# Designed miniproteins, single chains, continued (5): the designs that were tried, part 86

Each design is a single chain, and the fold is of that chain. pLDDT is the mean over its residues in the fold that is shown.

## One batch from the design tools (miniprotein)

Design m18980
Fold by ESMFold2-Fast:
Formats: C-alpha cells, structure tokens, sequence
Structure m18980 (fold): chain A 87 residues (1-87)
C-alpha cells in the first residue's frame, strides 16, 4: 500500500539523517535537519490518512531548495522517491 511505502520512506529518511548527524559537519547537520523535517511531514500525512499530490510534493521540495540550496541534490533524490510511491 502507499501507506506502507510512506512508512518505509520515513524510516529510511530518519536512518539517513542519523548518519549525516554523525558526520559532525555543518552540511551533515543541514542534511539531517532537512530529512527529519520531511520525515515529520510524511508522518503527518500518514497519521491523517492523506496522500499528497505530485504538485504538492513539488511545491514543498522547491520551498526547501530555496531555503537550503546546498542540499538541492538530496532534495531531488527524496522527490524522486516520493514520486515513485505516489504515482
């Protein structure tokens, strides 16, 4: 189900965030923070039994890229994973 795939993605994003945090670098901290923010939003959608549209995902990711351009490549990868789940 889409819910199961979203739950798996939340787990993967949290695990990746912990790895980046362990690097002890400013960029690693930014990556960890962004991944946790995305995981929290996905968890909110899961808890409310909502499935975001592709357009809503694109808008959310683009807002994060504007705020954190240094992690744009990471955000592109997360967007691709979300599109695979919701398409």
Amino acid sequence: SIEEKLRELVRELVEEALRHEREGTPLGRTKAGVLIAIASELQHWIDNKEVPSKEEVEKAINRMKEQFPEVAELLDRVEERLFEIIE
Scores: mean pLDDT 86

Design m18981
Fold by ESMFold2-Fast:
Structure m18981 (fold): chain A 79 residues (1-79)
Amino acid sequence: VKSIKEWQDEIVQLVKNQDYQQAAERLVGLIDFLNKIGGEKAILELINKIPEESRATLYKEALKVARGDARNNVVKYLG
């Protein structure tokens, strides 16, 4: 739980710093991990912490690195 929070906080900080490539890579990894353990609520909590104005750019970068099930989850939560 706290490890997941630290991962979420890292992604939010990268978005605030406009480091969208690094934010997207970590977001895709977290979504893939949480999907495997049934952590959908934590994915939704993370999306709600991301500034609305940054979501479109983050979504675009996430689609470049996401594959298979992780890509489908990116579309589901950010598209």
Scores: mean pLDDT 79

Design m18982
Fold by ESMFold2-Fast:
Order: C-alpha cells, then structure tokens, then sequence
Structure m18982 (fold): chain A 89 residues (1-89)
C-alpha cells in the first residue's frame, strides 16, 4: 500500500490527522527525489541554471521545515515557487 493510498483511506475514515501525516511523508519523499535530480544534473547545468538550482535547493529546505512544522500555508506557497523555478531548468 502506497502513502497516497494510506492517505486516501484515512480521509475516507474521517481521520484527518493520519491523512495529513501520510501526505506530509509523501511530500518529503518527493522533495528528496527533486533534490537528488537537481544534484545529478548539476554538472551539466549552465551558470544560469546553476543559480536557479541553488535557489530551488533553498526553497526545498524551507518547504521541508514548513512541512515538519505543519505550516501548510507556507508549505503550499514554497511548493508553487519550486514548481515555477523548476520549469526554468
């Protein structure tokens, strides 16, 4: 059973605390994958792309902290910024 499936099951049961926990765990894993992808391609990036990659890494660190603090508003804002910058790579 995936984290997404566990989150859906918790939501269907009305267990919003457990659902939020699984959503957070899934988002943290996605951040780890994004960081790994950036690090893997970093040597192939142009100087401009490297600056964008460094900014994305800082946003990833802030997003992780927001998720750990359950600051969902800040987390969503940072997620959108990461998506916008990632499109420029």
Amino acid sequence: MTLSEKAKEALEKGDFETARKYIREGQLRDLDRLREGIDAYLPTFTPEQKKIAEEIKKLIDGYRQALENEDWETAEELRKKIEELSKKL
Scores: mean pLDDT 76

Design m18983
Fold by ESMFold2-Fast:
Structure m18983 (fold): chain A 90 residues (1-90)
Amino acid sequence: SELERLEAELLARRAETVARAAEGLGLEETAERFREAAELARRDPEEARRLLDEVEEELRARDPSDLDAQIVLSFLAMERAIEKLILERL
């Protein structure tokens, strides 16, 4: 359906955005995992969500003083909020 395609596209955009944020902060391993999620988003959205959730949980498990992890988590939260607003207006 068109809704399923839109959801997959928004998931891909989230993964791509947080991958760029992680890369800009020098979090190479985290960025690579987010890029993998972006590649999966249109083909296997369930696996992409699982991978994004796994990386998010690992970032949350870091020390609260890890500013780079907190910045990436903020980008994830912002992208989810934007996706919710887009989907609620359709």
Scores: mean pLDDT 86

Design m18984
Fold by ESMFold2-Fast:
Structure m18984 (fold): chain A 69 residues (1-69)
Amino acid sequence: AAAMDEATAISNDLTPQVKAQLAAERARLAAEGVDWRRREFAITVHSKTLGKDVTIHVSTAEVEAELLA
């Protein structure tokens, strides 16, 4: 239970920040005329659970799944 509960807590802490940064990055790349759908992203968010900044590497398929779900 502990590992799953910790992963859930980290996910709840980071998911809103990741979604917000991915939406901003998508808008930025679209404004630059870059196809964001075919890129990998490195998103840095602050984790309250870990007390530090965490860099998350996200593929385009994961971006679509998380933003549309």
Scores: mean pLDDT 62

Design m18985
Fold by ESMFold2-Fast:
Structure m18985 (fold): chain A 104 residues (1-104)
Amino acid sequence: SKLEEMERIIRRMEEIAAKLSAELQPLAQQVIDDMRRVKEVLEDESMPLHIKGVVVTVLISGSLFLIDLALKRSTNPEDQALLEEMRELVLEFQKIAMEELKEK
C-alpha cells in the first residue's frame, strides 16, 4: 500500500511536469527521476537500512532544493503554483519513505 501511494504521488508529479513551462520540465523530470530512485532504493532488499536512509535523505533534500531554486527564479504565477504543488508532493513522499524505513 505504501509503494502504491508512492507510485500515485509520482504519477501526480508527472501530470504537474507536463503543465510546467518547457524551461522547467528538465528540473521537474530530475525530481521525478529522483523520487523513482527513492522508491527503487526502498524496494531493494539487498541494500542495508543505513545506506537506504542516507540515499533517501540526499535525494529528497536535493529535490526540495531544486524546487525552491525554481520557485525563487520563476516569474510565472502558473509555474509557481505548480512548483508549490510539486513541493507538497515531495514532502508527502518523504513522509511515506520515512515511515517505510521505520517499519524495516
Scores: mean pLDDT 88

Design m18986
Fold by ESMFold2-Fast:
Structure m18986 (fold): chain A 60 residues (1-60)
Amino acid sequence: SKADILNASNEVELRKAVLKVAENGGEEGQKKASEALSILDELKDKLPLEEIKKRVAAVF
């Protein structure tokens, strides 16, 4: 859920929360998860985790 994304304490938990949305969201969930993971991979070395979580959560 979006709450699981916002409550992630590290990159591994954030990635797992995104993948869980893909598993439960059908085709649209899979597309959104792919977009969210792309954002995560682009920003993981550029922004603090809290900002990355906000950007990733905004996809959903």
Scores: mean pLDDT 80

Design m18987
Fold by ESMFold2-Fast:
Structure m18987 (fold): chain A 74 residues (1-74)
Amino acid sequence: PVPDIKDIADAVYEAIKDLIPVSREEFYEEVKKLGGNVVAAVEKLSKDLPPEKKREIAVRVTAALLRTIGDALE
């Protein structure tokens, strides 16, 4: 199952919303761009994997990165 990136992104946004002058919508657009970049990197580095596995890996990596950033932000 794919981890819920929205819940992780929301937690990160709640931690930083008072520090940045951007809306939740703008933040989600940046998270979406990050996810796209991760997918592109996985496609280049693991071209022998089936597409569904590449997408799952990209989602899990993105979720882990968001959690790590959230944990680092007080």
Scores: mean pLDDT 66

Design m18988
Fold by ESMFold2-Fast:
Structure m18988 (fold): chain A 99 residues (1-99)
Amino acid sequence: SEMEYMRANPDTSDAERAELMRRLVPAALEQLRATDLPPATRAEVEEWTEEFLEWLRNNKNREIAEVRRELLLEVLRIRGADPAAIEEMERRLEEALEE
């Protein structure tokens, strides 16, 4: 996992981590699209929203936060989450990132 790799390398700059995520994310998303997973439930969307907001409270790097936000929203879209739930999540995450 790319996230596990980043945790193992704490001396990597936040900008380098964000760039690495942008480079690796497309391949991960293509593999997700090829996987027959059940649609994400509204409860899962809410859980992921709360987990991201909790992460933001402890991590103030905007570049990494924006990459993670885009990845999370795209994963939920690929998993067929309710569009209304995705829009609600997007609004909450955008408000938190502007603080």
Scores: mean pLDDT 73

Design m18989
Fold by ESMFold2-Fast:
Structure m18989 (fold): chain A 55 residues (1-55)
Amino acid sequence: MVEVLELPDGNYLVFGAKKILSAEGVVKQDGGRVLLKPGGKVVAETEEGVEEVEI
């Protein structure tokens, strides 16, 4: 399962993924972690399968 953390700057950190498959609204990506702008999306591979997160 991926986790989403709202940051004080208004961006969102998505983490806990094994692999990021696709992402929109990316500020920064490092491995299984993506920093998203508001309105961003990420599709991630996790231990449970493929998950989609929309901000």
Scores: mean pLDDT 81

Design m18990
Fold by ESMFold2-Fast:
Order: C-alpha cells, then structure tokens, then sequence
Structure m18990 (fold): chain A 72 residues (1-72)
C-alpha cells in the first residue's frame, strides 16, 4: 500500500537524522523535500524539525512521499 510504504520511508529517514543537531536535521529535511518537488512541504518539515516536533515532521514527509509514489 502506497501510504504504508511512504510512512516506512519517512520513519527510516527521520531515524537516520536523530543523532544530528536540530538545525542540521531541519536543513537536510528541507533539501530532500525540495528535491522531491514540494517546496511548501519542505518549509513545513523544516519548521517542525527545528521545534523538535517529530510527529509533524513524519506526517509532512509521509504526505510528500505518498504524493510522489502515487504520481509514478
């Protein structure tokens, strides 16, 4: 299922970032989502990561990845 695949990918990405400072996590998430073609979601994920709001960051990342997978 596309949504579940996107959620797993989002979790793996966020887990890989857990050891980084919040500013770096925010920057990496912004770059990745901008590269995926969703600059608005990139901005939202950056803001969530800077606040340490991992639930919001996971939600935004999952939604962006789901949209990308559905358009393939």
Amino acid sequence: MVKEAAREMARDILESLRGEPLERQARILRQMLTRAGDPESAERAEEAARRGDWEEAERVLTETLERRLRSL
Scores: mean pLDDT 78

Design m18991
Fold by ESMFold2-Fast:
Structure m18991 (fold): chain A 74 residues (1-74)
Amino acid sequence: SARDEAIDRKEREALARIVEWARAHGLSDEQLSALLARFAARFREVLAEADRNGWSLEEVLERLDEVTEEVLAE
């Protein structure tokens, strides 16, 4: 669906940003793996919450952007 395609695109964009940020900051493979695992867990939580509460696509994409910024700020 268009919704699933938009969410999948947002995930790919977020993963690319996280990998590029990690490379720029000299993170080890272990540190990058931990960061990606944390992002994946939070991304799954957002999707589960969205499904439970009937969130609009706009609300899901906004929350996913917030999660990406939070992961990069830590």
Scores: mean pLDDT 85

Design m18992
Fold by ESMFold2-Fast:
Structure m18992 (fold): chain A 67 residues (1-67)
Amino acid sequence: REELLEQAREEIMKEASYTVEAILHIVKALGSESEEEKKKHLELAEKALEEADRYGERARALLEQLR
């Protein structure tokens, strides 16, 4: 049970890490002077959010096993 909690924490930390990465790309997009650079950072933010979703799903599945 403790092993599942540790794994869930690890997956949640990765979700948080990718969410922060997405925020940083949005901040860079807001500071971008060119539309091309802005678009690139928005695409990277979307990809980071997709990865965050994957880790979030894994964490929820692990937490459900504890019920």
Scores: mean pLDDT 85

Design m18993
Fold by ESMFold2-Fast:
Structure m18993 (fold): chain A 68 residues (1-68)
Amino acid sequence: SAEEAILQRYLTTDPEVEAERAAESGVVDPEHARLATETMAELAAMYRAGRPLAEMEELARRAEEEIA
């Protein structure tokens, strides 16, 4: 399913690889790329664990504040 594919992608994406790719391209801050990748993986894990949507929204909000 599309949901399963999306969750698998976020759970298996390496934050360090994404940060290195961002550094090489120069189009996004490597630390922002790392944080975004880590946050998406955590959100995917929370979704699989059945955590409330409100808790996931709060995590996303905090991550956005850190990269502002």
Scores: mean pLDDT 80

Design m18994
Fold by ESMFold2-Fast:
Structure m18994 (fold): chain A 82 residues (1-82)
Amino acid sequence: SGKEEAGEIVSLAFVEAAEKYGRLPEEVKDKIGKAVEEVLHKIDDAREAALAAAEAAKKILEENGYEKLGEEVLEEVKKLLE
């Protein structure tokens, strides 16, 4: 389904970005996971869901001091959608 595809794209972007910037605290990962899942439940289109989920993750990362990682995740999601 589109939701499964969007979730996989966001997951792949996080794996790629995490290798560059190291491990995130578990608290931050939990907040991101919850926000991503909420977005994926509301948006049926895989492309729109992946972009919205990446933007939600970026916002949480910025609020927790990981702005550069948030930018990289969004960029990787955009690359995976091309």
Scores: mean pLDDT 74

Design m18995
Fold by ESMFold2-Fast:
Structure m18995 (fold): chain A 67 residues (1-67)
Amino acid sequence: SSLVETLLAIIEAQPTRAGMFVMAKYFLEQLDGETAEALYRAILERLGDRFSEEEKEELRRIVESKK
C-alpha cells in the first residue's frame, strides 16, 4: 500500500540505524495489526540487512501482540 511505502521511506531516511529501529518500532506500535504486519514484512524484505536479529525479533513481537 502507499502508506506502507511512505512509512518504509521514512524509516530508510533516518540518519542512523538506531534511529531506523526507533522509527520502525514507533510505526508498528501505532498501526492496526494488518498494516503493521504488511510494514513488518516490507522491512524484512527491503531493509532486513539494516536490522540485527534481536531488533527483528522485537519488531516481530510488536506485530504478534496485535493478532
Scores: mean pLDDT 86

Design m18996
Fold by ESMFold2-Fast:
Structure m18996 (fold): chain A 91 residues (1-91)
Amino acid sequence: DEALEKFLEAVERLIELAEELGLPSLARAAKELREKVLEYVKNPTEEARFELEEAEGLVDIEIGIAEIEGVLTPELRAAYDEAREAKRKIT
């Protein structure tokens, strides 16, 4: 449960920073990742794991776009890295 709490804190920070920076696609992807992690924790099925991994992939794509566009701040990168580390401990 510690890992879930850390994930939720990190992903919420990621969403807040994305919204503050005007990155709506990243904010949407991060919100979907949050929902899919919560679904997986509640009912850990193969389907829920697949949906979770797809949602993580979308966040990865949006972070890559932010990096290429030169808008990936150190705070945004830190929140992303923290969310990924915590998610790995859940799955």
Scores: mean pLDDT 87

Design m18997
Fold by ESMFold2-Fast:
Structure m18997 (fold): chain A 106 residues (1-106)
Amino acid sequence: AEEDYERVRKILREIESDAEALLNTPDPEEQERLTRRIKRKISELRYLARVSDDPEVRELINLVAEVLSKAFEEGPEKLLEVTRQLLAAMDEGFDATRKLVEELLK
């Protein structure tokens, strides 16, 4: 449970970095590369949701992946905003993160 939660936090920090890089690059080839990388990281979250032993952690990871996927469809600025909100909530704990994802999916 704790290991999976830390892995999620690490992936979110990587998504934050990639989204920020995507917003700052004028190179279309680099934009495509970063877009594919972000999509792969969201897929990695979905994989963690399938293999986690804790049903509550599994549900939370699935909701996080859904929120990030939806935000990315709206654009990299929205993805960055939502990723930062999720990271801040994760620092507060599991319940704070769950409340945020439920609010963002309304």
Scores: mean pLDDT 87

Design m18998
Fold by ESMFold2-Fast:
Structure m18998 (fold): chain A 81 residues (1-81)
Amino acid sequence: MKLPSKDLAELVAVEILYSGGEDPKSLPNVLSFEYEEGKSISFTLVSSDGNIIKYSSEVVGDTINSTIEVNGLKVEESYPK
């Protein structure tokens, strides 16, 4: 599986914010973005409400481990590649 580009990461961030009750019309400000093809993606965003959102996703063998953190509250998921 190929990790998403910056544009796809922004779309994923919008979808995550929408799931949390954010309006997808309001694109978050990107504070940081790191991408290593085939291995990892991470970014930090500020929502329109000033919430700091950190996302990371890492490929470990045949699985993808993802973490989302909103103002210090952390949720982790793992799924097949």
Scores: mean pLDDT 62

Design m18999
Fold by ESMFold2-Fast:
Structure m18999 (fold): chain A 111 residues (1-111)
Amino acid sequence: SDKIKKYEEAYKKFMKAVDYLVKSYRAAKNGDFEKAYRYALLAKKYAIEGARLAEVSDDFIQQLQQLFDQTIQAIKNGDVEKALEYIERVNHRIAQLIMLVQAELEVLKSE
């Protein structure tokens, strides 16, 4: 099924986004804002690609983009506390998307 393949690809994109967020978090905590920035940009890319494949609402995608932009800005400002706070909030949003994609895949595969 084309839809199953799209959601499986979305899941892979979200897992990549989570991996890059973890790397961004560790880099920011260690004061390596250049690496934190690069990893946050990759996390944003994969999270938005995954969200589009999963056909989530434009409103949710816009909120996710805004939260990533706030995260990236905190990293650019060298604000460790704010960067870590926003990375955790982004991770929570991606976790919600992963749960939605997994639930939809279970429904699609049971048909």
Scores: mean pLDDT 89

Design m19000
Fold by ESMFold2-Fast:
Structure m19000 (fold): chain A 99 residues (1-99)
Amino acid sequence: MKFTITVKGIPEEVALEVAELLRASGKKVEVEIGEEIKITVEGITEAAAKRVANVLESYGAEVEVFDENGKKIELKREPLNVTDPLAWLKEQYDKLDES
């Protein structure tokens, strides 16, 4: 499935690091940097897209997720009680490759 994640209020470096983690997991990822950062990911589940959004929100970003038809996906705001959200996201994807 294809999802588009729009991000505001985050450094470009953090968004690019998230994109690189997704590419390392074998996903097709495109990043467009403008007034907002747009991350388009293919080969990801809705649950995985929500996890990416939660990581970005943990950095103080305003995040919206859209499916391949442009429909906005409702995000449940769950606090990430982790010291390193990017390391946590990498661990989630490493576990998916082992399953």
Scores: mean pLDDT 73

Design m19001
Fold by ESMFold2-Fast:
Structure m19001 (fold): chain A 100 residues (1-100)
Amino acid sequence: SMEELEAAVEELRRALAELHRRRTEAAFDRTLAAMGRLVQIFRAESTDPALVAEAERAYAGARRAAADPSASPEQKLRQLDIAAAILVGLAREHLARRRA
């Protein structure tokens, strides 16, 4: 539903804000979990396979960045910021189409 998607976007924004304040393993895990929830909602609600594929690629990129032992916490955060921006943008686009 639109309410579930809006709630998932807000959850991701809160998790990302906490990650910016404290770059702990738990904060990275919460941000990835919030991204995963958003992707699950896109799979359930979107009839657009291209939008779902973009969301899945953004999430996969974030997971790879978070798991990269050669990357600094700052480099990991940058990649999660990029993925979050993509996911939030796709959510806004989907919500706008459903309101139109």
Scores: mean pLDDT 86

Design m19002
Fold by ESMFold2-Fast:
Structure m19002 (fold): chain A 44 residues (1-44)
Amino acid sequence: SMQQQLLYQQILALVYVTNSMLAGLKDGSYQEYLDKMEQLRNSI
């Protein structure tokens, strides 16, 4: 269903965002994490 596709895509996006957030915290590039979050939101 369309809802299942959206949910799956959201879960995948969250995995990527979480990894980027952890990298950003280590490197101090939190803004890059936020920008990526916005891109993922637009894809859904």
Scores: mean pLDDT 72

Design m19003
Fold by ESMFold2-Fast:
Structure m19003 (fold): chain A 81 residues (1-81)
Amino acid sequence: VSLQQQYDDLNQRRDRNDRLSQSLYSDYQTLLNRGQLLDSLGDPDSLLYYQGADLTYRGYRHSQRRRDLDQQRGDQLRSLM
């Protein structure tokens, strides 16, 4: 596999990860807002939405770490080209 092909494959992966990151953050906000609404009403189901928001935010943070690693890999591949 050429360095150019590796760089192109990395960029495609980064684009997919960016879309996933955006989706996860949107879902996080939706779940958090729903949890806050239910909490304000005294509904115990608020806990489930807060748990969902926490898990979704963890997924978002993981996608951000992948972005940072892929940026480092991209910089390294560029230095070899």
Scores: mean pLDDT 84

Design m19004
Fold by ESMFold2-Fast:
Structure m19004 (fold): chain A 60 residues (1-60)
Amino acid sequence: SIEGTVLNIERMVQHMIEEGVPKEEIEKVMDFIIRTLESRGQLELAKKVRELKKKVLKEI
C-alpha cells in the first residue's frame, strides 16, 4: 500500500538519523526517492514522501 511504503521510507530515514547520517545526505536520499517516484508516475506516493521530508528536516 502507499501508506505501507511511506512507513518503510520513514523507518529507513529514522534509522539514518540514529546512525548519525548528516542532514544534507538524508535530504539527498529523500530527493532521489521523490524524483524516482515522479519519473515512474507515482505522483501520490511522491507527494506523501515530500510531506515526510518536510516533517523530518524540521526535527534534525
Scores: mean pLDDT 86

Design m19005
Fold by ESMFold2-Fast:
Structure m19005 (fold): chain A 55 residues (1-55)
Amino acid sequence: SELQELLKKAEEILSKVTNGEFKSFKEVVEAIAKEENYSEELIQKMLQLLDELLS
């Protein structure tokens, strides 16, 4: 069950990235967080951490 859930999620992410729907890693992370119904505060924190990692 959990493995199937992870696989489905990974395929959805890969499909969107491969289709060129997301141009940046930040856009992918933001889209995933929104699909998971994360709070805007959490999403912003995740994006800031990504900026720090990429700098």
Scores: mean pLDDT 67

Design m19006
Fold by ESMFold2-Fast:
Structure m19006 (fold): chain A 100 residues (1-100)
Amino acid sequence: SLAEQERIEAIINADPVLRALKLLSEAVRLFLREDIPGALQKLLEALPVLDLDTIISALRYALENVKDPKTRKLLEELIDAARRGKEALREKLEELLEEG
């Protein structure tokens, strides 16, 4: 039925959100391992789907759990960019990926 097709499409459309949450989780794990290029790539891919509050919370968690001063400074810069909006965070992520 059409209603069954709409339910299947809704489940498939939920996959991008689940995928984005997995990417954000992987980005946090990569920040904790100081794999900065990998973390930035995962975060950039998750960004269009997730809200900024979710992203900021994940970045703050990473910041509380990293020891390296350079990685901590990077996370603070990403949080500040996220607070300015999705485009500011996207631009900062793209800039950092071009440098790495």
Scores: mean pLDDT 84

Design m19007
Fold by ESMFold2-Fast:
Structure m19007 (fold): chain A 69 residues (1-69)
Amino acid sequence: MLTPEQAAALRRILAELAKDGRSTVPKDELLERAQAAGIDASELIEEADKNGDGTVDLARLARLVDERA
Protein backbone atom coordinates (compact mmCIF):
# COMPACT_ATOMS: atom_id res chain seq x y z
CA MET A 1 0.00 0.00 0.00
CA LEU A 2 1.22 3.49 -0.83
CA THR A 3 1.40 6.17 1.85
CA PRO A 4 -0.58 9.36 1.04
CA GLU A 5 2.77 11.17 0.62
CA GLN A 6 4.07 8.59 -1.89
CA ALA A 7 0.77 8.71 -3.80
CA ALA A 8 0.86 12.53 -3.95
CA ALA A 9 4.46 12.51 -5.22
CA LEU A 10 3.65 9.92 -7.90
CA ARG A 11 0.58 11.90 -9.03
CA ARG A 12 2.81 15.00 -9.38
CA ILE A 13 5.31 13.03 -11.52
CA LEU A 14 2.46 11.68 -13.67
CA ALA A 15 0.98 15.18 -14.17
CA GLU A 16 4.41 16.52 -15.21
CA LEU A 17 4.91 13.73 -17.77
CA ALA A 18 1.36 14.19 -19.11
CA LYS A 19 2.03 17.92 -19.66
CA ASP A 20 4.91 16.86 -21.94
CA GLY A 21 2.37 14.96 -24.09
CA ARG A 22 3.66 11.55 -23.03
CA SER A 23 1.36 8.52 -22.66
CA THR A 24 4.15 5.99 -21.91
CA VAL A 25 7.52 6.30 -20.21
CA PRO A 26 10.53 4.00 -19.64
CA LYS A 27 10.38 2.22 -16.28
CA ASP A 28 13.94 3.41 -15.52
CA GLU A 29 12.90 7.06 -15.92
CA LEU A 30 9.99 6.60 -13.48
CA LEU A 31 12.30 4.95 -10.93
CA GLU A 32 14.75 7.86 -11.23
CA ARG A 33 12.00 10.49 -10.82
CA ALA A 34 10.54 8.68 -7.78
CA GLN A 35 13.99 8.48 -6.15
CA ALA A 36 14.57 12.19 -6.85
CA ALA A 37 11.22 12.91 -5.12
CA GLY A 38 12.41 10.95 -2.07
CA ILE A 39 9.97 8.06 -2.40
CA ASP A 40 10.50 4.31 -2.84
CA ALA A 41 7.97 3.25 -5.47
CA SER A 42 10.05 0.51 -7.14
CA GLU A 43 7.55 -2.31 -6.39
CA LEU A 44 4.61 -0.29 -7.72
CA ILE A 45 6.50 0.70 -10.89
CA GLU A 46 7.49 -2.96 -11.46
CA GLU A 47 3.82 -3.92 -11.04
CA ALA A 48 2.77 -1.23 -13.57
CA ASP A 49 5.05 -2.88 -16.20
CA LYS A 50 2.67 -5.85 -16.57
CA ASN A 51 3.76 -6.65 -20.15
CA GLY A 52 7.44 -6.79 -19.09
CA ASP A 53 8.72 -4.60 -21.94
CA GLY A 54 10.30 -1.94 -19.74
CA THR A 55 7.71 0.75 -20.49
CA VAL A 56 4.83 1.97 -18.32
CA ASP A 57 1.50 3.36 -19.51
CA LEU A 58 0.89 6.53 -17.50
CA ALA A 59 -2.91 6.07 -17.36
CA ARG A 60 -2.38 2.55 -15.96
CA LEU A 61 0.10 3.80 -13.35
CA ALA A 62 -2.30 6.61 -12.34
CA ARG A 63 -5.10 4.07 -11.78
CA LEU A 64 -2.76 1.82 -9.79
CA VAL A 65 -1.70 4.76 -7.57
CA ASP A 66 -5.37 5.62 -6.92
CA GLU A 67 -6.19 1.98 -6.06
CA ARG A 68 -3.27 1.68 -3.59
CA ALA A 69 -3.47 5.10 -1.93
Scores: mean pLDDT 77

Design m19008
Fold by ESMFold2-Fast:
Structure m19008 (fold): chain A 90 residues (1-90)
Amino acid sequence: AERRRKVIETLIRGGQALVDAVRAGKSREEIAATLDAFRAEITAVDPRLGPFLDELKARVLEALETRTPQQLITEIGFLVDELVRAVVEA
């Protein structure tokens, strides 16, 4: 129960940090650093989520080239919600 709560709280906090970075117009390099910090925080609690966060980083960085900031913020929200639901349902 406590481990699940910590994973969920870290996912929500990390997702918000990503959204804030995109809203602030941060560079690709700064967004990548935010994603790397997010990965480190999540994998410190549950290392099994590492590959999912690696895929998230790849998708976010690709979306930076093809989507508006608002579209990317919406996509980040959905991806974080999916991860939270998977953790709750496990």
Scores: mean pLDDT 79

Design m19009
Fold by ESMFold2-Fast:
Structure m19009 (fold): chain A 80 residues (1-80)
Amino acid sequence: DGVLTEEGRKRIEEEIKKTDPFAYELAKKYNIPPEVAFLADEAMRTEGKTREEVRRILLKAGMTEEQADAFIADLEARYA
């Protein structure tokens, strides 16, 4: 919308980059909002959500099944 909206989004991105740089890199790799990548990573890492629950989050965010599966594989490789 305006500079206030862009600035707010930029602050969220910078916070995610500091808090979870891995999620930030995944967001860039899959061309999704950093908030979505952070939510998916936190769901697996902090909340102990299943692979199916994480996939559901990614699909609701507009990712294809192929992209969601690749994203989850990157998460699993990180935490294996």
Scores: mean pLDDT 78

Design m19010
Fold by ESMFold2-Fast:
Structure m19010 (fold): chain A 61 residues (1-61)
Amino acid sequence: MLSDEELEREVKLAMVQIAAAIAKKYEGVEVDPNDLKAVLEALKSLENPMESAIKLAEELL
């Protein structure tokens, strides 16, 4: 059974992966969602940065 902290981390990771997929679809940015550093840098480089996803990725690093 996952702890509440582990479950929260898994949910945050899933949200960051969804944000990366949205960025790919709408801005054509390709990034490996399992590489959190690459995801963070890609999200920061977007024309409209997804600040919530950036914060989640920073918390997971």
Scores: mean pLDDT 70

Design m19011
Fold by ESMFold2-Fast:
Structure m19011 (fold): chain A 76 residues (1-76)
Amino acid sequence: DAARGRLEELLKKVPPEAAELFRQSLAAYRAGDIERARDLLEQGLRIASEVLSPEEVKELREAAVLTMAEERRAQA
């Protein structure tokens, strides 16, 4: 929904490596590996911070977290 749409928009501005880390983070979260999901998210945000403003990095983190919450709801 809105969070996923915003995540997709922000991922267009980051290197492919960062975008892939965010996708892997969501997949790990869906698989129940919360620690791996968090580590992958932090790695993606680190790479994204090289090309995005601090405000965009904050929005990217928020969008990713909300998308993970949606994935958790879909699993239930």
Scores: mean pLDDT 78

Design m19012
Fold by ESMFold2-Fast:
Structure m19012 (fold): chain A 88 residues (1-88)
Amino acid sequence: DLEKLRKEVEEVEARVPEAEAAARAEGLDASTRATFEVALRQLELAKEMLEKGLSVEEIEKKMLELVKEAKPSWSAEEEAEYKKFLEK
């Protein structure tokens, strides 16, 4: 299922400019902007881990751990914004 994850990463990466443009237009606060920055780092790490041949489960777990570590007080609003970014 690494092929499916690669396609998802490519789709998310293709939508990043649109998500960033929308974020700039709406005037995101520093906390929400930091959430987007973490998401971009996750995308880069996912690409690197896919290249190394890690399993989908390992990649997803590591991505989630990185988000939790960066934002231990992650709010419901910030979580919703992150999910919206991933869905685009």
Scores: mean pLDDT 64

Design m19013
Fold by ESMFold2-Fast:
Structure m19013 (fold): chain A 81 residues (1-81)
Amino acid sequence: SMDEQKKEILKKFEEESERILKEAEEEGLSDSSIQLLKNTIKKNLEAIKNAKTVDEAKRIADESIAGLQLFLEVEKVLLRR
């Protein structure tokens, strides 16, 4: 069903965002950067839940993960300066 497909998108988003958050903590990102990641994950999770279609939910999830991953990589570079 559409609801089952949306639940799978949510599950994968939660798994991927948790991985990114764990890597951020292990790499020593600042408390403020960790909090920004947590707040962004929470907002995007709500956006996915409120998406009216499976395609919209997937687009939000994919774009969110890409943005979170980019933020992590940029912050990791800044930590090495």
Scores: mean pLDDT 88

Design m19014
Fold by ESMFold2-Fast:
Structure m19014 (fold): chain A 61 residues (1-61)
Amino acid sequence: MSPWERAMAEWDAWMRATRSPEQIIADLRELIALVRALESLPPEEAATIVAQAEKMIAAVR
C-alpha cells in the first residue's frame, strides 16, 4: 500500500465522521483539480491520488 493510499484512507475515515456528503464531494473534487495542476508531483503518485479520490466520490453517492 502506497503512503498516498494510506493517507487518503485516513482522510476518508475523518470526513465520514465530521463532514456532510456534499462537503466530502466538494473537497475531493478540489483535491483532484489541485493534483492535476501540480507539475512537480510524480505522475504515478498523481494518478494514485486521483483514482482514490474518484473512488471515494463514488462511495459517497
Scores: mean pLDDT 76

Design m19015
Fold by ESMFold2-Fast:
Structure m19015 (fold): chain A 55 residues (1-55)
Amino acid sequence: MAQLPDSATVRQMLEVLRAQGESDASIATLRAHFRSLGIGDDDTLGQMLAKIREL
C-alpha cells in the first residue's frame, strides 16, 4: 500500500484502495462506516485516526 501523509484526505486514501483492487462496494461500505463515526471524505487521515482512537 502506498504511504499517504497525515494531511491526505480520506477520499485520497479510498482512491488508493480502489486502485489497489478494492471493489466499489467495499469502498462504499468503508465510507459509510467512517461517516457514522463523523468522518467525512474531506477529513485528513490524521483527523480520522484521532477520532478512531477516541472510540
Scores: mean pLDDT 76

